# Designs tried in a protein design run: designed miniproteins, single chains, continued (3). Part 64

Each design is a single chain, and the fold is of that chain. pLDDT is the mean over its residues in the fold that is shown.

## One batch from the design tools (miniprotein)

Design m10213
Fold by ESMFold2-Fast:
Structure m10213 (fold): chain A 109 residues (1-109)
Amino acid sequence: SAEEIVEEVFREVEEIIKKLEPYDPDFAAELRAQARAVRRRLEEMLAAGAPELEILRVLLNFLENVRALLKEQYDKTKDEKAKEAFKEAVERLDKLIERLEEEIRRLEE
């Protein structure tokens, strides 16, 4: 269900944020604030009975925005260990985006 997918995605995003926090605590805090705001919006949409496809598209847009922010931090980072952490975060997020795109495609069929 859309509700289960939303919960799974935000659990994975929080895990990514936790792994980045030792390298860039300010960025981690900003990303967590954005995640909380989007999650709240999605929970309100779910409560209002918004179509599953609409919910998943909002979630996908959020993940694509997170990916862009992670890529920007990767490009700006000069510390090799921090760079590796951001690279791993992008790779984890790419897999999450691919899974969500597959769910959206399934619902459009």
Scores: mean pLDDT 89

Design m10214
Fold by ESMFold2-Fast:
Structure m10214 (fold): chain A 100 residues (1-100)
Amino acid sequence: SLKEQIRKVGEKIDEVLELMEKDLPAALDRAIQIAKEVKNLPEEIQLMVADTLIGLAEKAKEAGDEELYQRALDVVREILKQMKDPVAKKRLENAIKYLE
């Protein structure tokens, strides 16, 4: 079941990554939807989505889109707030700090 969930979420993330090169706002909207869908799934899966949102924030920052950058970071911060694994928390905190 976990392997199947990772596979399905991975397929959705691949769609976001393709969309990110074509339509950054649409990619973010899809990533936010995925984040909502996975909130009750294992933290490993939530971390996959957080990593995707960090990538979207990086792209938004490069494009000078402050609104999209802040929206992406806000969702990462909400995921971080729900995380219990201290190693995963520190990794996300470092990723956010690197972007700032």
Scores: mean pLDDT 87

Design m10215
Fold by ESMFold2-Fast:
Structure m10215 (fold): chain A 83 residues (1-83)
Amino acid sequence: MTLDEKKVKLEMDVGSIILHASTLKLISEKLGDEELAKEAQEIVDRANELLERIKRAKTEEEVKEIEKEIEELKKQLDELMKK
């Protein structure tokens, strides 16, 4: 597996997080849950930051660091969705 193939996989994972967090924000806004909408937006902002870092990553070490942060963000989204 090439470094570029790993980057594509991470971009797909981040895209999934953005989709789910954006959906949660939309639902929260319609329900008047301003705090949940704000927390969902923070996840979207963090995911967009990670997407830019993926584009700039040049080493396997940087890719592994980004992958770890993506997993942490997935856990945050899962916890938020369980509320």
Scores: mean pLDDT 84

Design m10216
Fold by ESMFold2-Fast:
Formats: C-alpha cells, structure tokens, sequence
Structure m10216 (fold): chain A 88 residues (1-88)
C-alpha cells in the first residue's frame, strides 16, 4: 500500500540521509497524497543533502506550490530546477 511504501522510504532515508534522490522520491509521493507540508520538508532535506544544487528537490517544491495556488513560487522553483539541469 502507498502508506507502507512511504514508511519504507523513510526508513531507507534514515540509513542514508545524504541520498538526495530518496528525499525527492519521498517528496513526490507525499505530494501525490496531498501531504504538502511533509512534501516540502522532504524536498528541503533533499536540498540540504545535495548542497542546494539538486534539481529534483526544486521540482517537488514547484509542484507543491502549484497545488497550493502559489503560481509565483511554482514558476520560480521550476526555473531553478530547469537551469540546474541545463548546466549539468
């Protein structure tokens, strides 16, 4: 079940907190469940683990703000993510 998958990902992250891909995957799943505050927390932890240069976390932030109707923030974070991908 999806909630069991989220719990499993949280346990894996506790063992490898520097794995920013796992934080992004967790954030995306929390977003799909409507758990926006948890999704923001996961994305921000992913940014800390990736030293602020990890595009996937910015995509999660953009999508959360889009779902909340904060189109200004959604566009800003999407642009940061796109720029990071173009540079790498």
Amino acid sequence: MLEEQIERMQRLIRQNPDNYDSWTLLGARLLNQGRYDDALDAANRGLQAGNGTYAGAYYVLSRVYERQGRDDLARRYRQIADDLIRQN
Scores: mean pLDDT 77

Design m10217
Fold by ESMFold2-Fast:
Structure m10217 (fold): chain A 68 residues (1-68)
Amino acid sequence: MSFDELLAEYARLLREYLRTVLGASEAEVDAVLAGLTAVLRREHAADPERATRLVEGMIRELRERLAA
């Protein structure tokens, strides 16, 4: 999976979590995702392997939280 595909999966899961578990509005979710995506793309530019492992870990955490 490319980093862009990994970020898309993370964004999808985080949007679901923020909307369904935390009750955030669409505007709040979009603002959070824009900020986090920018930071993660910057991290990937500096250290691709570390950024990839971080996003994979966050995806795993979100999947566990959404399964509860």
Scores: mean pLDDT 83

Design m10218
Fold by ESMFold2-Fast:
Structure m10218 (fold): chain A 95 residues (1-95)
Amino acid sequence: AEISPELVEEAAEVYEKFKSEPTKELFKKILELVRKILEELNKQVPNEEMYELMMEVIEEVGRLMEKSEPTVENFEEAVEKAIAAMEPRARELYA
């Protein structure tokens, strides 16, 4: 599957900026760009169940970050926690 190179580049730039200047606005921008990338991937290679799981992970990361200070460490921890919560269902998709 091909995704827009512009979206990937913008996501990388926003993430690097977030690492330098962590703010709630920047992490929300990262989540928005990841959602767009996932939507584009699902349009090219449809996998509705995987798409729904990934969107749930993004929503949970957003929810955890609303309750936390906008730091790289908190963002990485939120991502790990969100992925771990979806792992049992993700395993069924690959089993």
Scores: mean pLDDT 75

Design m10219
Fold by ESMFold2-Fast:
Structure m10219 (fold): chain A 109 residues (1-109)
Amino acid sequence: MKKEERYKYAYELFSKVLPEEVAEKVAEVIASIEKLTLEDIEALYKTFEDAKEGFLNLGFPEDLALQMAFMIFVEDLIAKAKLLGEPLTEEQKKKLDEAAELLRKEAKK
């Protein structure tokens, strides 16, 4: 599977719920993990969506629910990459940290 195909699919999913710049960074990391299938990307997105909805149902504010769900997504992505025998590099982890920071900054606007 080509990196461009993974990027496009990840971006189309995550841009529905994340700010554009955050979705771009997420899609770049997902695209760089060669063993991720489109089904894996879809499963990660569904877990993120379910986590966000769960936090909203518990009465958390939307911005906090989104941030908490994003942290769960990051942990799931790290675990999935390890399971596939392709653990995330330090650069990929830094890019996810930058995405989380952008998400916190967007909550202030």
Scores: mean pLDDT 84

Design m10220
Fold by ESMFold2-Fast:
Structure m10220 (fold): chain A 66 residues (1-66)
Amino acid sequence: SPAELERRFHEVVTEIVRLAQGLPDDVAQAVMDRVLDVARYRDATGDYEGALRRLEGILEEVRRAL
């Protein structure tokens, strides 16, 4: 459901924000800019599933960088 996808989106954003605090400031800023781009994509298209997949990709990259 859209409500479940929105909840999952917020959970993944929260996790990325927590983990990004362990990254250098310039890398953390680049990650946050990518998260904002995904949110804009979601808002422009209504593609919540595609936005969530992109966001989970960012989370995986952040986890590998730590």
Scores: mean pLDDT 86

Design m10221
Fold by ESMFold2-Fast:
Structure m10221 (fold): chain A 63 residues (1-63)
Amino acid sequence: SAALEALKAEALALAERLVAAERERGMSDQDAQARLDRIKAGIERALEISEVALRAGVHDLRK
């Protein structure tokens, strides 16, 4: 969905920002890239689970 795509973009931007902060604190570029790749994989996994749940008709939070 468009909402999940937007959330993915925001999560990826936050991940890059967090890893950039760790690089400023002395993390190597190699370790930073490996960490970013792990976070990206986690985001992709979380979105797959969310998409499956959405398609399965998860209850909305609106009262």
Scores: mean pLDDT 76

Design m10222
Fold by ESMFold2-Fast:
Structure m10222 (fold): chain A 87 residues (1-87)
Amino acid sequence: SADEVVELAREAAELAEKLGHKTLARYFRSIAQGIRILAKQGKEEAVEKVRPLVERTLEAMRAGDIEAAKQATLELSDLVAKALKES
């Protein structure tokens, strides 16, 4: 569900904050808000496309691969922004 993807993005933000990556945490808070808006607009396919990228970013952060996590975060941010613009 969209609520699950929003919660994953929130968990990513909290993990980034705990690891000292405040800019990454800010990106994930924006991503979570964007996902909520997409869900309210009925864009379920866009929300589900975001899910594997959030999961990949969480795995990268837990593995200590912060460069991969940053790259995936930028890809997520771009995907969400483009989906929102299509409204």
Scores: mean pLDDT 80

Design m10223
Fold by ESMFold2-Fast:
Structure m10223 (fold): chain A 79 residues (1-79)
Amino acid sequence: EDPLRPPKPGEKVRIIALKINDDGSLEIREEVVEVKSPEEMQALVDRLAAEGWKIIAIYPEDMPEEVRKKLEENLKNIK
């Protein structure tokens, strides 16, 4: 189930992505970007996937703390 809401056009969002290396080590990347449309978001996801990144979460930069806690629990389960 994907509870992620797509970002609205022109808004800045925080993207959290995970990469699994050949050694089995995990790398987490956080980046703030602005997207113009849902199609732009899909293109970004496809590009990151091609580079070996798996997007875990996308949320508005000014997200509520409750959403952040939910995200941290999901990241904790990946360990």
Scores: mean pLDDT 68

Design m10224
Fold by ESMFold2-Fast:
Structure m10224 (fold): chain A 100 residues (1-100)
Amino acid sequence: SEEEKQKLLEEARKLLGEMGAEVQEAVRAGASVDEIKAIVARGMEEVIKVLGKVDEKAAEEARKLLEEFLERMEGASPVEALALFLEFMSKMTELLDKLE
């Protein structure tokens, strides 16, 4: 139903926001690039599960965005890692906006 779809999209946005907040807290605490990667991988597993209930294609697009992000994080400096994370969050927000 449309109402169920909107509730699932709201849950996906909430999970994405909670992941973003956790990364911001970790960065402020001096987290390593590997720690940031672990937070994003864990948080995105939940977001992708919710998206799969809305649209399997959207879940596949989110998986591709996550895979690209994790690959680009390999060998990244802390400054580069933060920039890559912000770009990733922007792309995920754009994906969710297209589903409304």
Scores: mean pLDDT 89

Design m10225
Fold by ESMFold2-Fast:
Structure m10225 (fold): chain A 80 residues (1-80)
Amino acid sequence: MLSAEEFEKRFIELGKEVGLLGLTKKENQEKFKKLVDSLDPSAKELLEGLKKLLEQGKKLFPEYSEEYNELIKHIEEKLE
């Protein structure tokens, strides 16, 4: 499992590469899901933060709400 520090570094790198809008593309969604799956469940605060970021994405790009909802659902499944 990735430590919170390693996760943050990889997430920042993905964010620089694809941006918030780029997360609506299938290939980038799969990269994001794999990164979330690698995160230790004890990093609940990071998962909640990612969920909030995706909710902001839905507000900024409502035409991509379905794509953001898929990622939010994946995080919610990880939080269970």
Scores: mean pLDDT 75

Design m10226
Fold by ESMFold2-Fast:
Structure m10226 (fold): chain A 71 residues (1-71)
Amino acid sequence: ALLKQLDEAIKAGDADAAIKILKQLIPQLTAENKEQVKALLLKLGRVDAALAIEESSSLQELKEKLSKILA
């Protein structure tokens, strides 16, 4: 549900809604959905957050980095 809401917010151009949804999605990140989240971050123009997904060695590290970047 959150991934769909994020995609819809990005398509609507609502950056504030997209960031709020991303913050809620961070605790729900898995190995399976992190690539989809990376694609959505790139669509949003958040290359910094997308790179955090690529560079993180663990899901815990990724969640911590994304929380800081999106603060």
Scores: mean pLDDT 78

Design m10227
Fold by ESMFold2-Fast:
Structure m10227 (fold): chain A 100 residues (1-100)
Amino acid sequence: MEEEFFKKFLELADKPEYAMLGVPLPEWQAAARAAAPDFVSLEEIKKAYEKGEIKSFDELYERVKRLYEQVKALYPPDHPLVKQAEKFLEDFEKIREELK
């Protein structure tokens, strides 16, 4: 179950519609880290998984949720990044629901 979930997560994270969550601009990333020291991008979450730092479904979920909350803290609700992060979390929750 976990292997299937991680596979679907990687497929979701590689979708073009979420590219800006994966590779933020250097200036944006620096500002984000100043405002939220524990900030991580989708690319950093993927790298953590590849390094074996993410051990469970729940740990991955917490990292994705943290990404969403950090984007919401940095930008107004109508900002494209907030909308992309919200949609990503919704799509991620659908994967969770399918694999219960």
Scores: mean pLDDT 69

Design m10228
Fold by ESMFold2-Fast:
Structure m10228 (fold): chain A 87 residues (1-87)
Amino acid sequence: SMAELELELLAAAMNGRLEEARRLAEELGDPRRAALMLITGAIFLRYAGRLEEALEVARLAAEIGEGEEREIAEELAKEIEEELKKK
């Protein structure tokens, strides 16, 4: 179901499984919902200190997302990039 695909996408994103997340996002066929799941996963990875993976997932969210979700993902990616530079 679509709800099962969303949950699988969120799980892949939260675990930094970039290629799996990309495939699931494409399979879901809803750029807005896909971007939101990816943004959520990137935030979780950032909280977990997995900054390089968080950046990859945030960038994927920006690539797939549209309008407001793209803007949120782009802002998140910039914040993570700056955090990585201060290391």
Scores: mean pLDDT 88

Design m10229
Fold by ESMFold2-Fast:
Structure m10229 (fold): chain A 68 residues (1-68)
Amino acid sequence: SDEDLLKKAIEAAKEIVEQMKAAGRSVAQIESELRAFEAYVRREEPNPEVAERFVEEIKRLIAEVRAE
């Protein structure tokens, strides 16, 4: 289901964040966005377009931290 795919994407992002933290990188912005995304996907009827925007923002933040 789309919900299961979103949960799997969140779990994968959390793994990346933990690796970045262990490497001494600043991940506060990614963690904040992940918390907001987790709260959003727990809604009874989450909008797929809004969920896709969360995924793209998290990808963007991860790329920025990697570039630092």
Scores: mean pLDDT 80

Design m10230
Fold by ESMFold2-Fast:
Structure m10230 (fold): chain A 65 residues (1-65)
Amino acid sequence: MEVVVDIEGDLPEEERKYLQRLADEATLLLQKGQYGAAGGLIGYMKRLGDYLEETYGAKVTITVK
């Protein structure tokens, strides 16, 4: 299982890097079977994505494969 973040539109580089780091960390947690911690982090990423969409007009999509 892998957490993928897709970003469309204008978003500051620091926010893009932060989302990618969170996706990598959530992927590692899923691979280790730490589903509770991974779920919590994914939930945080979705809330952050909503905030970034409202603030910058970007589209942030988070998927688990």
Scores: mean pLDDT 86

Design m10231
Fold by ESMFold2-Fast:
Structure m10231 (fold): chain A 96 residues (1-96)
Amino acid sequence: MSVSFTFTPTSSGDVATIVEHSGDTNPTIKWYVDGVDKSSDVTTYVPDAHRTVSVLPNVKKGSTVTAEVSGLREGEVVTVTLIDSSGNSKTETLTA
């Protein structure tokens, strides 16, 4: 299964992203800016099996940032936090 999260930065600059999931799956995370796949531009850190931290560089203010998390099992809980260069953040939790 997959879930999608959308965020609009309030300032231009790097967007930090934190993805947390409840299951023992290795989900695939794809990042889009204004519908363009930017996953190859992302710097990713995996501090543990349930958490992925990424930085999307050079996102413009007002762009639509989308995180698509796929490879989930039914009933897995995913929380995504996105933080813009001004420290404005959005956190959403969805169940697959």
Scores: mean pLDDT 78

Design m10232
Fold by ESMFold2-Fast:
Structure m10232 (fold): chain A 67 residues (1-67)
Amino acid sequence: GKIIRKRVTLKGVVGRVLAKELGVKVGDEVEIVIDEGTGKATITSLATGVQIETSKESALALLELLS
């Protein structure tokens, strides 16, 4: 399946919530990887390497909100 890979900066309300979940700060960068074949996505802190798994749908919504 197609893999979508995006690097985004944690900003705004959604960025603050994700920063808390990942144990990082607003302004830090994360990599969002979406696997369209499995319907799964991962969000990885570039500062710490801490990773969380989510759905494709949630990751796509996060990309729109963080854009």
Scores: mean pLDDT 81

Design m10233
Fold by ESMFold2-Fast:
Structure m10233 (fold): chain A 111 residues (1-111)
Amino acid sequence: LTPEEQAFLEKAKQTAQTHPAKNASTGSLGTALLMFTNGGDVETALALAQILVDKLSGTEEAAAVLFNTALLLSEIGKKEEAKVLYKHVIEKFPNSEIAKQAQKKLAELNA
C-alpha cells in the first residue's frame, strides 16, 4: 500500500472505533454495509467493513468482508477505492484463497 492508501484505510479504522454501529450485530452490520456501499458512501461503508473485520478477526470471513466490499465498490464505479481494499486483503491475508481472488480482481481493474 502507498502512504495515501494506508491513510485512507487508517481513517476507516479511526471512524470504526468511534462509530455507533460498533456494538451492532453482525447481521445488522452486513445489511448496513451493503446499503452504504451501494449508495456510494465509501467512508461509512469502510468503517462498517472494519467493524465487521474486527468482530470476525482471525477468520477467513474477515477477508471475505473486505473482498466483497471491494467487489461492490467496483460495481458502482468506485474502482480506485476497490483497488485499495483488494491490496489490503492481499497484504493482510497473503496465504488465503481470498487473497488469490483479490490479486485476480486487482489485475482486471489495472488492465
Scores: mean pLDDT 77

Design m10234
Fold by ESMFold2-Fast:
Structure m10234 (fold): chain A 94 residues (1-94)
Amino acid sequence: AARETAREGARRIEEALREAEETGSLSESQLEQLRLSLRMLRAAVEGEERAREEYLRFFRRAAEVQNRPEAPEELREQIEEEFERLLADLEAAG
């Protein structure tokens, strides 16, 4: 069930991303986040274990920083840089 749900979710995100790109309703950062989420979901469905674990670790860390109001602004910048690096690494690998 979980794999089918993830596959359906990936299709919906892909459609939403295409629409958002056309309407300009989202910022470039938000578009990049959606692209990474889509690639992470596809990696999970296809059994790309290493990529899946790295992206899940990233999102877990990002959520932890978001939930700490005292977290330094520098940590949020580092998370954005890591996000861009993960996206580039996934593109190079795939």
Scores: mean pLDDT 62

Design m10235
Fold by ESMFold2-Fast:
Structure m10235 (fold): chain A 71 residues (1-71)
Amino acid sequence: SSDDIRNRALNVIRQLEEIRSRTRDEHMRRTIDRTVERLRRGLHQDDYYGVQLEIMVASGEIVVIESRQRK
C-alpha cells in the first residue's frame, strides 16, 4: 500500500541520516543528501513506484555500508 511505501521510505531516510551523522566523508554525505532528496521528492509527487525502486537500491547500499563499518 502507499502507506507501507511511505513508512519504508521514512525509515530508509532515518537510517541514511544516521549514517550521515557518523561519517566525516564529504563524498558520502553528498551521496546521502542526494538520495534523501530523491526520496522526499518522490513522496511529495506521489511517485510510489519510483520511491519503491529507490528504497530497494538504498536499502542494499545501507547493508553494504553497515557491513563495511563492522569489519
Scores: mean pLDDT 80

Design m10236
Fold by ESMFold2-Fast:
Structure m10236 (fold): chain A 68 residues (1-68)
Amino acid sequence: LTPEQEAEIREALLLIASGIVYAETGDKEIADRVYEAGLARWEADPDLPLTELVRFIYEEAERLEKEK
């Protein structure tokens, strides 16, 4: 994959994951925070496997729900 293709795949996955969180919770703030956390995690570790990124996103969504 080129860096451009990897960035496109990453963005698509983050948008899909955020959309799923929004559909399940009805809370755009949680969905937006999950997207931002996933993006920051990927930027901090560009070699992070996509499966680990997805797992991180779901764990972060659960954490944010518990903070309500």
Scores: mean pLDDT 75

Design m10237
Fold by ESMFold2-Fast:
Structure m10237 (fold): chain A 99 residues (1-99)
Amino acid sequence: MVEELKKLLDKIKNAKTPEEVLNQLKKIIELIKSNPLSVEGAKIAIEAVDIAVEKFPNDKEVLNASRDILMLILKKSEDKEIINEAIGRILRIIGLELD
């Protein structure tokens, strides 16, 4: 549900620790697994990943959960723009893990 994703995004924006971010990312994973994914919902989930990775680019669990969200978006989305946005972020996360 889009409203629940917006609330989790706000919590990620205000989070101060990797653990706080990770807890919200795990909730996003469960929402996407359990519900149809709209284009709006996918955009919110991608924004949540962008903020999480920007805040904690060296936290392995945050990077892993972020990649899991992006992989779920690829599996559930048919929108070309959303698919391209998700692929770009997966490649960015792989680059961070190699550095």
Scores: mean pLDDT 87

Design m10238
Fold by ESMFold2-Fast:
Structure m10238 (fold): chain A 85 residues (1-85)
Amino acid sequence: SLAEEIAKLVGKAVEEILEKRDDLMEQLKISFELEEKVRELLSKHHDEETVRELLLKIQGVLNSSVAQKLSPEEVEEKVLELLNG
């Protein structure tokens, strides 16, 4: 499903950011590439306003998950709850 695809992308991005904690430029690159991929996927199924709102919520999950050092599985669960709840 779309939600499962996005959840996996966010989970992987959190894992990669946590691996690159001492490299702020790489962290920013990972965050930017995630935003672009998620925007492309959401734009296939949602209008521009809904895409912007969902991207902000997904960015919130990314930021909180990095701060909490969540596993990819925990991140995927949070994204699925966000998109399917």
Scores: mean pLDDT 87

Design m10239
Fold by ESMFold2-Fast:
Structure m10239 (fold): chain A 78 residues (1-78)
Amino acid sequence: DIGKEVKKLIKNKDFESLKKLLEEAKKNDPEKLKQILDEINRLMVNGELSKEELEKIKEILESLGLTIEDEQIERVIK
């Protein structure tokens, strides 16, 4: 379950592994990338992310040219 893995990495402050997971998915698996971004968006909307977690996630996404906004998710996946 990719959602459980993503949440575990964030809550364990394993942002290096999260970045690697996103980089691999961006290159090799657009559907997995969508699932990762959807889970991050879900955690954000539900208020499950701290300010520090949000800032670190945004830094990683920006470094990869990614965003978690719905319109941007569609543009990256298509």
Scores: mean pLDDT 75

Design m10240
Fold by ESMFold2-Fast:
Structure m10240 (fold): chain A 96 residues (1-96)
Amino acid sequence: KDSIVDEIRERGRKLVKEYLEKGDVEKAESVEKATQALIEYVKAKGSERDVYLEKFFQYAETLPLDDVERLIAPLPDREDLLSRLVDRRLEARRRA
């Protein structure tokens, strides 16, 4: 899955550069951490996938949905990941 990993890495680098150019260091750091977690999720097998996916969601929850869509676009499970992120955001609002 090197091709998918490389595409995710490049998309993440582009987003980090865009945020740094805007002076948004906090968003740039969140994108970098989300990108790293997503790469580890793609590489992982078994129960480790759940650990990296949870880490990805923690950082992705702080990002605009369009940025998350750009990061996950290469993934075959992108629709499921986006749906789960939306559900997590709705649940967080219900508890607040």
Scores: mean pLDDT 82

Design m10241
Fold by ESMFold2-Fast:
Structure m10241 (fold): chain A 92 residues (1-92)
Amino acid sequence: MPTLYELDEEMKELLRLVGVEEDTVTLSEIIRALLTYAIEKGLILKDSVENSGIIDLSGTLLGKILGKDRVTWDELMEGIKRLIEEGRIREA
């Protein structure tokens, strides 16, 4: 059963930039939206395998939310887990 999550205002703003306007979303929808954002903004550095590439978040809303200028895919997933722990992504 997919768990629904409620987002804080900055996360809602970020997801709206990629066409997600719902107040509650699944974790898979959050991950897909963040990947779409990174692709659309041209943030993925293609210096390794696609899922292990560096994402340059400098000057982006996502970088502000995560507090990091550059992340790997694993670090992005760790960032999402931290947002859940901090209550910025909450089970609905």
Scores: mean pLDDT 76

Design m10242
Fold by ESMFold2-Fast:
Structure m10242 (fold): chain A 64 residues (1-64)
Amino acid sequence: APLSAEASAALRALSPEQRQIVGEEVRRVLAGEQTLEEAARRVAERTGLSFDQARLLLTDLLAS
């Protein structure tokens, strides 16, 4: 499924290295190693996105 406009904008604001961080945290949620909320918190801390932006981005990526 396509990402929302808000999620796409958040991804475009990130460096390639920060996008790898997002992908790493998504994989950990899919593996059952952490919750979406924990992943959103870690993405926010590691990339400088707000928690709300990180949560929206991860929600859209997990639905894709």
Scores: mean pLDDT 80

Design m10243
Fold by ESMFold2-Fast:
Structure m10243 (fold): chain A 91 residues (1-91)
Amino acid sequence: ASALAREAEARWAARDYEGLLAAAEKILELNPADKTVNYVLGYAHYKLGRYEEALEHLKEAWPFHRFHFEFRLILNEAAYKVGREEEIPPL
């Protein structure tokens, strides 16, 4: 898990969003109940212009990241792009 987490971090820093998505999917395969990886999955989809997929993963990450400004910014923009802003949970 730590090696995959480091790979995901390196891919994020390199702006390799396809590689980031692959690393995050591997983390989820090892622990399907790990909802914390959903921020990384949502971010990767968001950067790839896949706003529907980004929104679904970011909604799952909400309980863990709701007070982080950058997280709320990408969640709100993904929801806006797909016309589903009403699904954004209240703070």
Scores: mean pLDDT 79

Design m10244
Fold by ESMFold2-Fast:
Parts: structure tokens; C-alpha cells; sequence
Structure m10244 (fold): chain A 86 residues (1-86)
């Protein structure tokens, strides 16, 4: 299950950082947020880990919406790493 949620977060980050379309950015953000919340609700990560990963996803989303796609990718990759290592 955790591996599948990591894959969903990776897909969300890819959509946010590569599509450069506002609808794709928002869709990617929602997918990423959903994956992190699912991991928390299933007891796969702690609340502290979920909060840290969601902060990174939020920052990545903001960067993407502001056209800073390299920063969005970096922040999103860090979110993926933290979910994988948690």
C-alpha cells in the first residue's frame, strides 16, 4: 500500500512540475495531497510526517502556480523522498 501511495505522490508531483497548465497543476496537487492523507489515515506515517510532507506539497504547488517549475520539482521530489523513507 505505501509503495502505491508513493507512486501517486510521484504522479502528482510530475503533473505539477511538467505540465505547466493550471488545471494539471491543481489536479497534481490534489492527487499528492490525497496520497499523503491516505498514508496518514492508514497509519503508515505519523501526523508530524504527514504535516511535513503536506507543507512541501503546498510549497511545490505555490511554486508551480507562480511558474517556478524547477523549485516545484525539487520540493515535490523532497516530499516523495520523505514519504518513501517514512
Amino acid sequence: MKERLVELLERGVELMSTSKDIRAIIGGALLAIGAVWEAYLRGLISKEQADEILELVGRATKAALEGRFEEARRLGEEAVRRLREA
Scores: mean pLDDT 87

Design m10245
Fold by ESMFold2-Fast:
Structure m10245 (fold): chain A 102 residues (1-102)
Amino acid sequence: AEAVLETDEAGTAQAVLRLDRSGLYRIEVEKLEGEPATVYVTVDGRFLGSARLEPGERAVFTSPEPLAAGDHTITVVAVDEEGNGVPGKFRVRVFDEEGNLL
């Protein structure tokens, strides 16, 4: 699964991830454009991690517990050094436990 997300002035963007099977998944977030930001990634409201990203940089977040088959909401929140939301564009890719792109 691949999606391009744009954060708004509040720094928030969401995507729906559809999973055919339960398992551990790797979520890769790449910053495509916008100001350097710290990104926070949640799935179904559960925090997975954060990373500071400049345009062209990527970070990987792994689900600590298996995600069930079905629909899940991935939320990306991007903030500046002061904690204010920032607009930006991000590519999100999801991989299974074997490293296959969904």
Scores: mean pLDDT 84

Design m10246
Fold by ESMFold2-Fast:
Structure m10246 (fold): chain A 95 residues (1-95)
Amino acid sequence: MYSKEELEVLTTLGVLMIGIAVAKTLGDDEGVVEYGMRLAEEARRVVPRLSPEAAREALTMVEGALDFLKESPKGTEEQIRFAEEAVEELRRQAE
């Protein structure tokens, strides 16, 4: 199903999602934003290289990260917009 490269990318995004969850549990609002933005940045960087199936998995993770960014008092409007653009690009790639 996934190529080795796609699996490595999805694994990296998954690890960053765990980072968001850990930071949230510890009350580290800055860590939530840092991991969330890294996830959106890495996903956006690889969008053109993902199959539609890998893009759907990445989309789910970026949507989760976007929700955490919106909930965080440390998330800026610019950061939220960047993650929203990542969601839109992944949604197009997933087609």
Scores: mean pLDDT 85

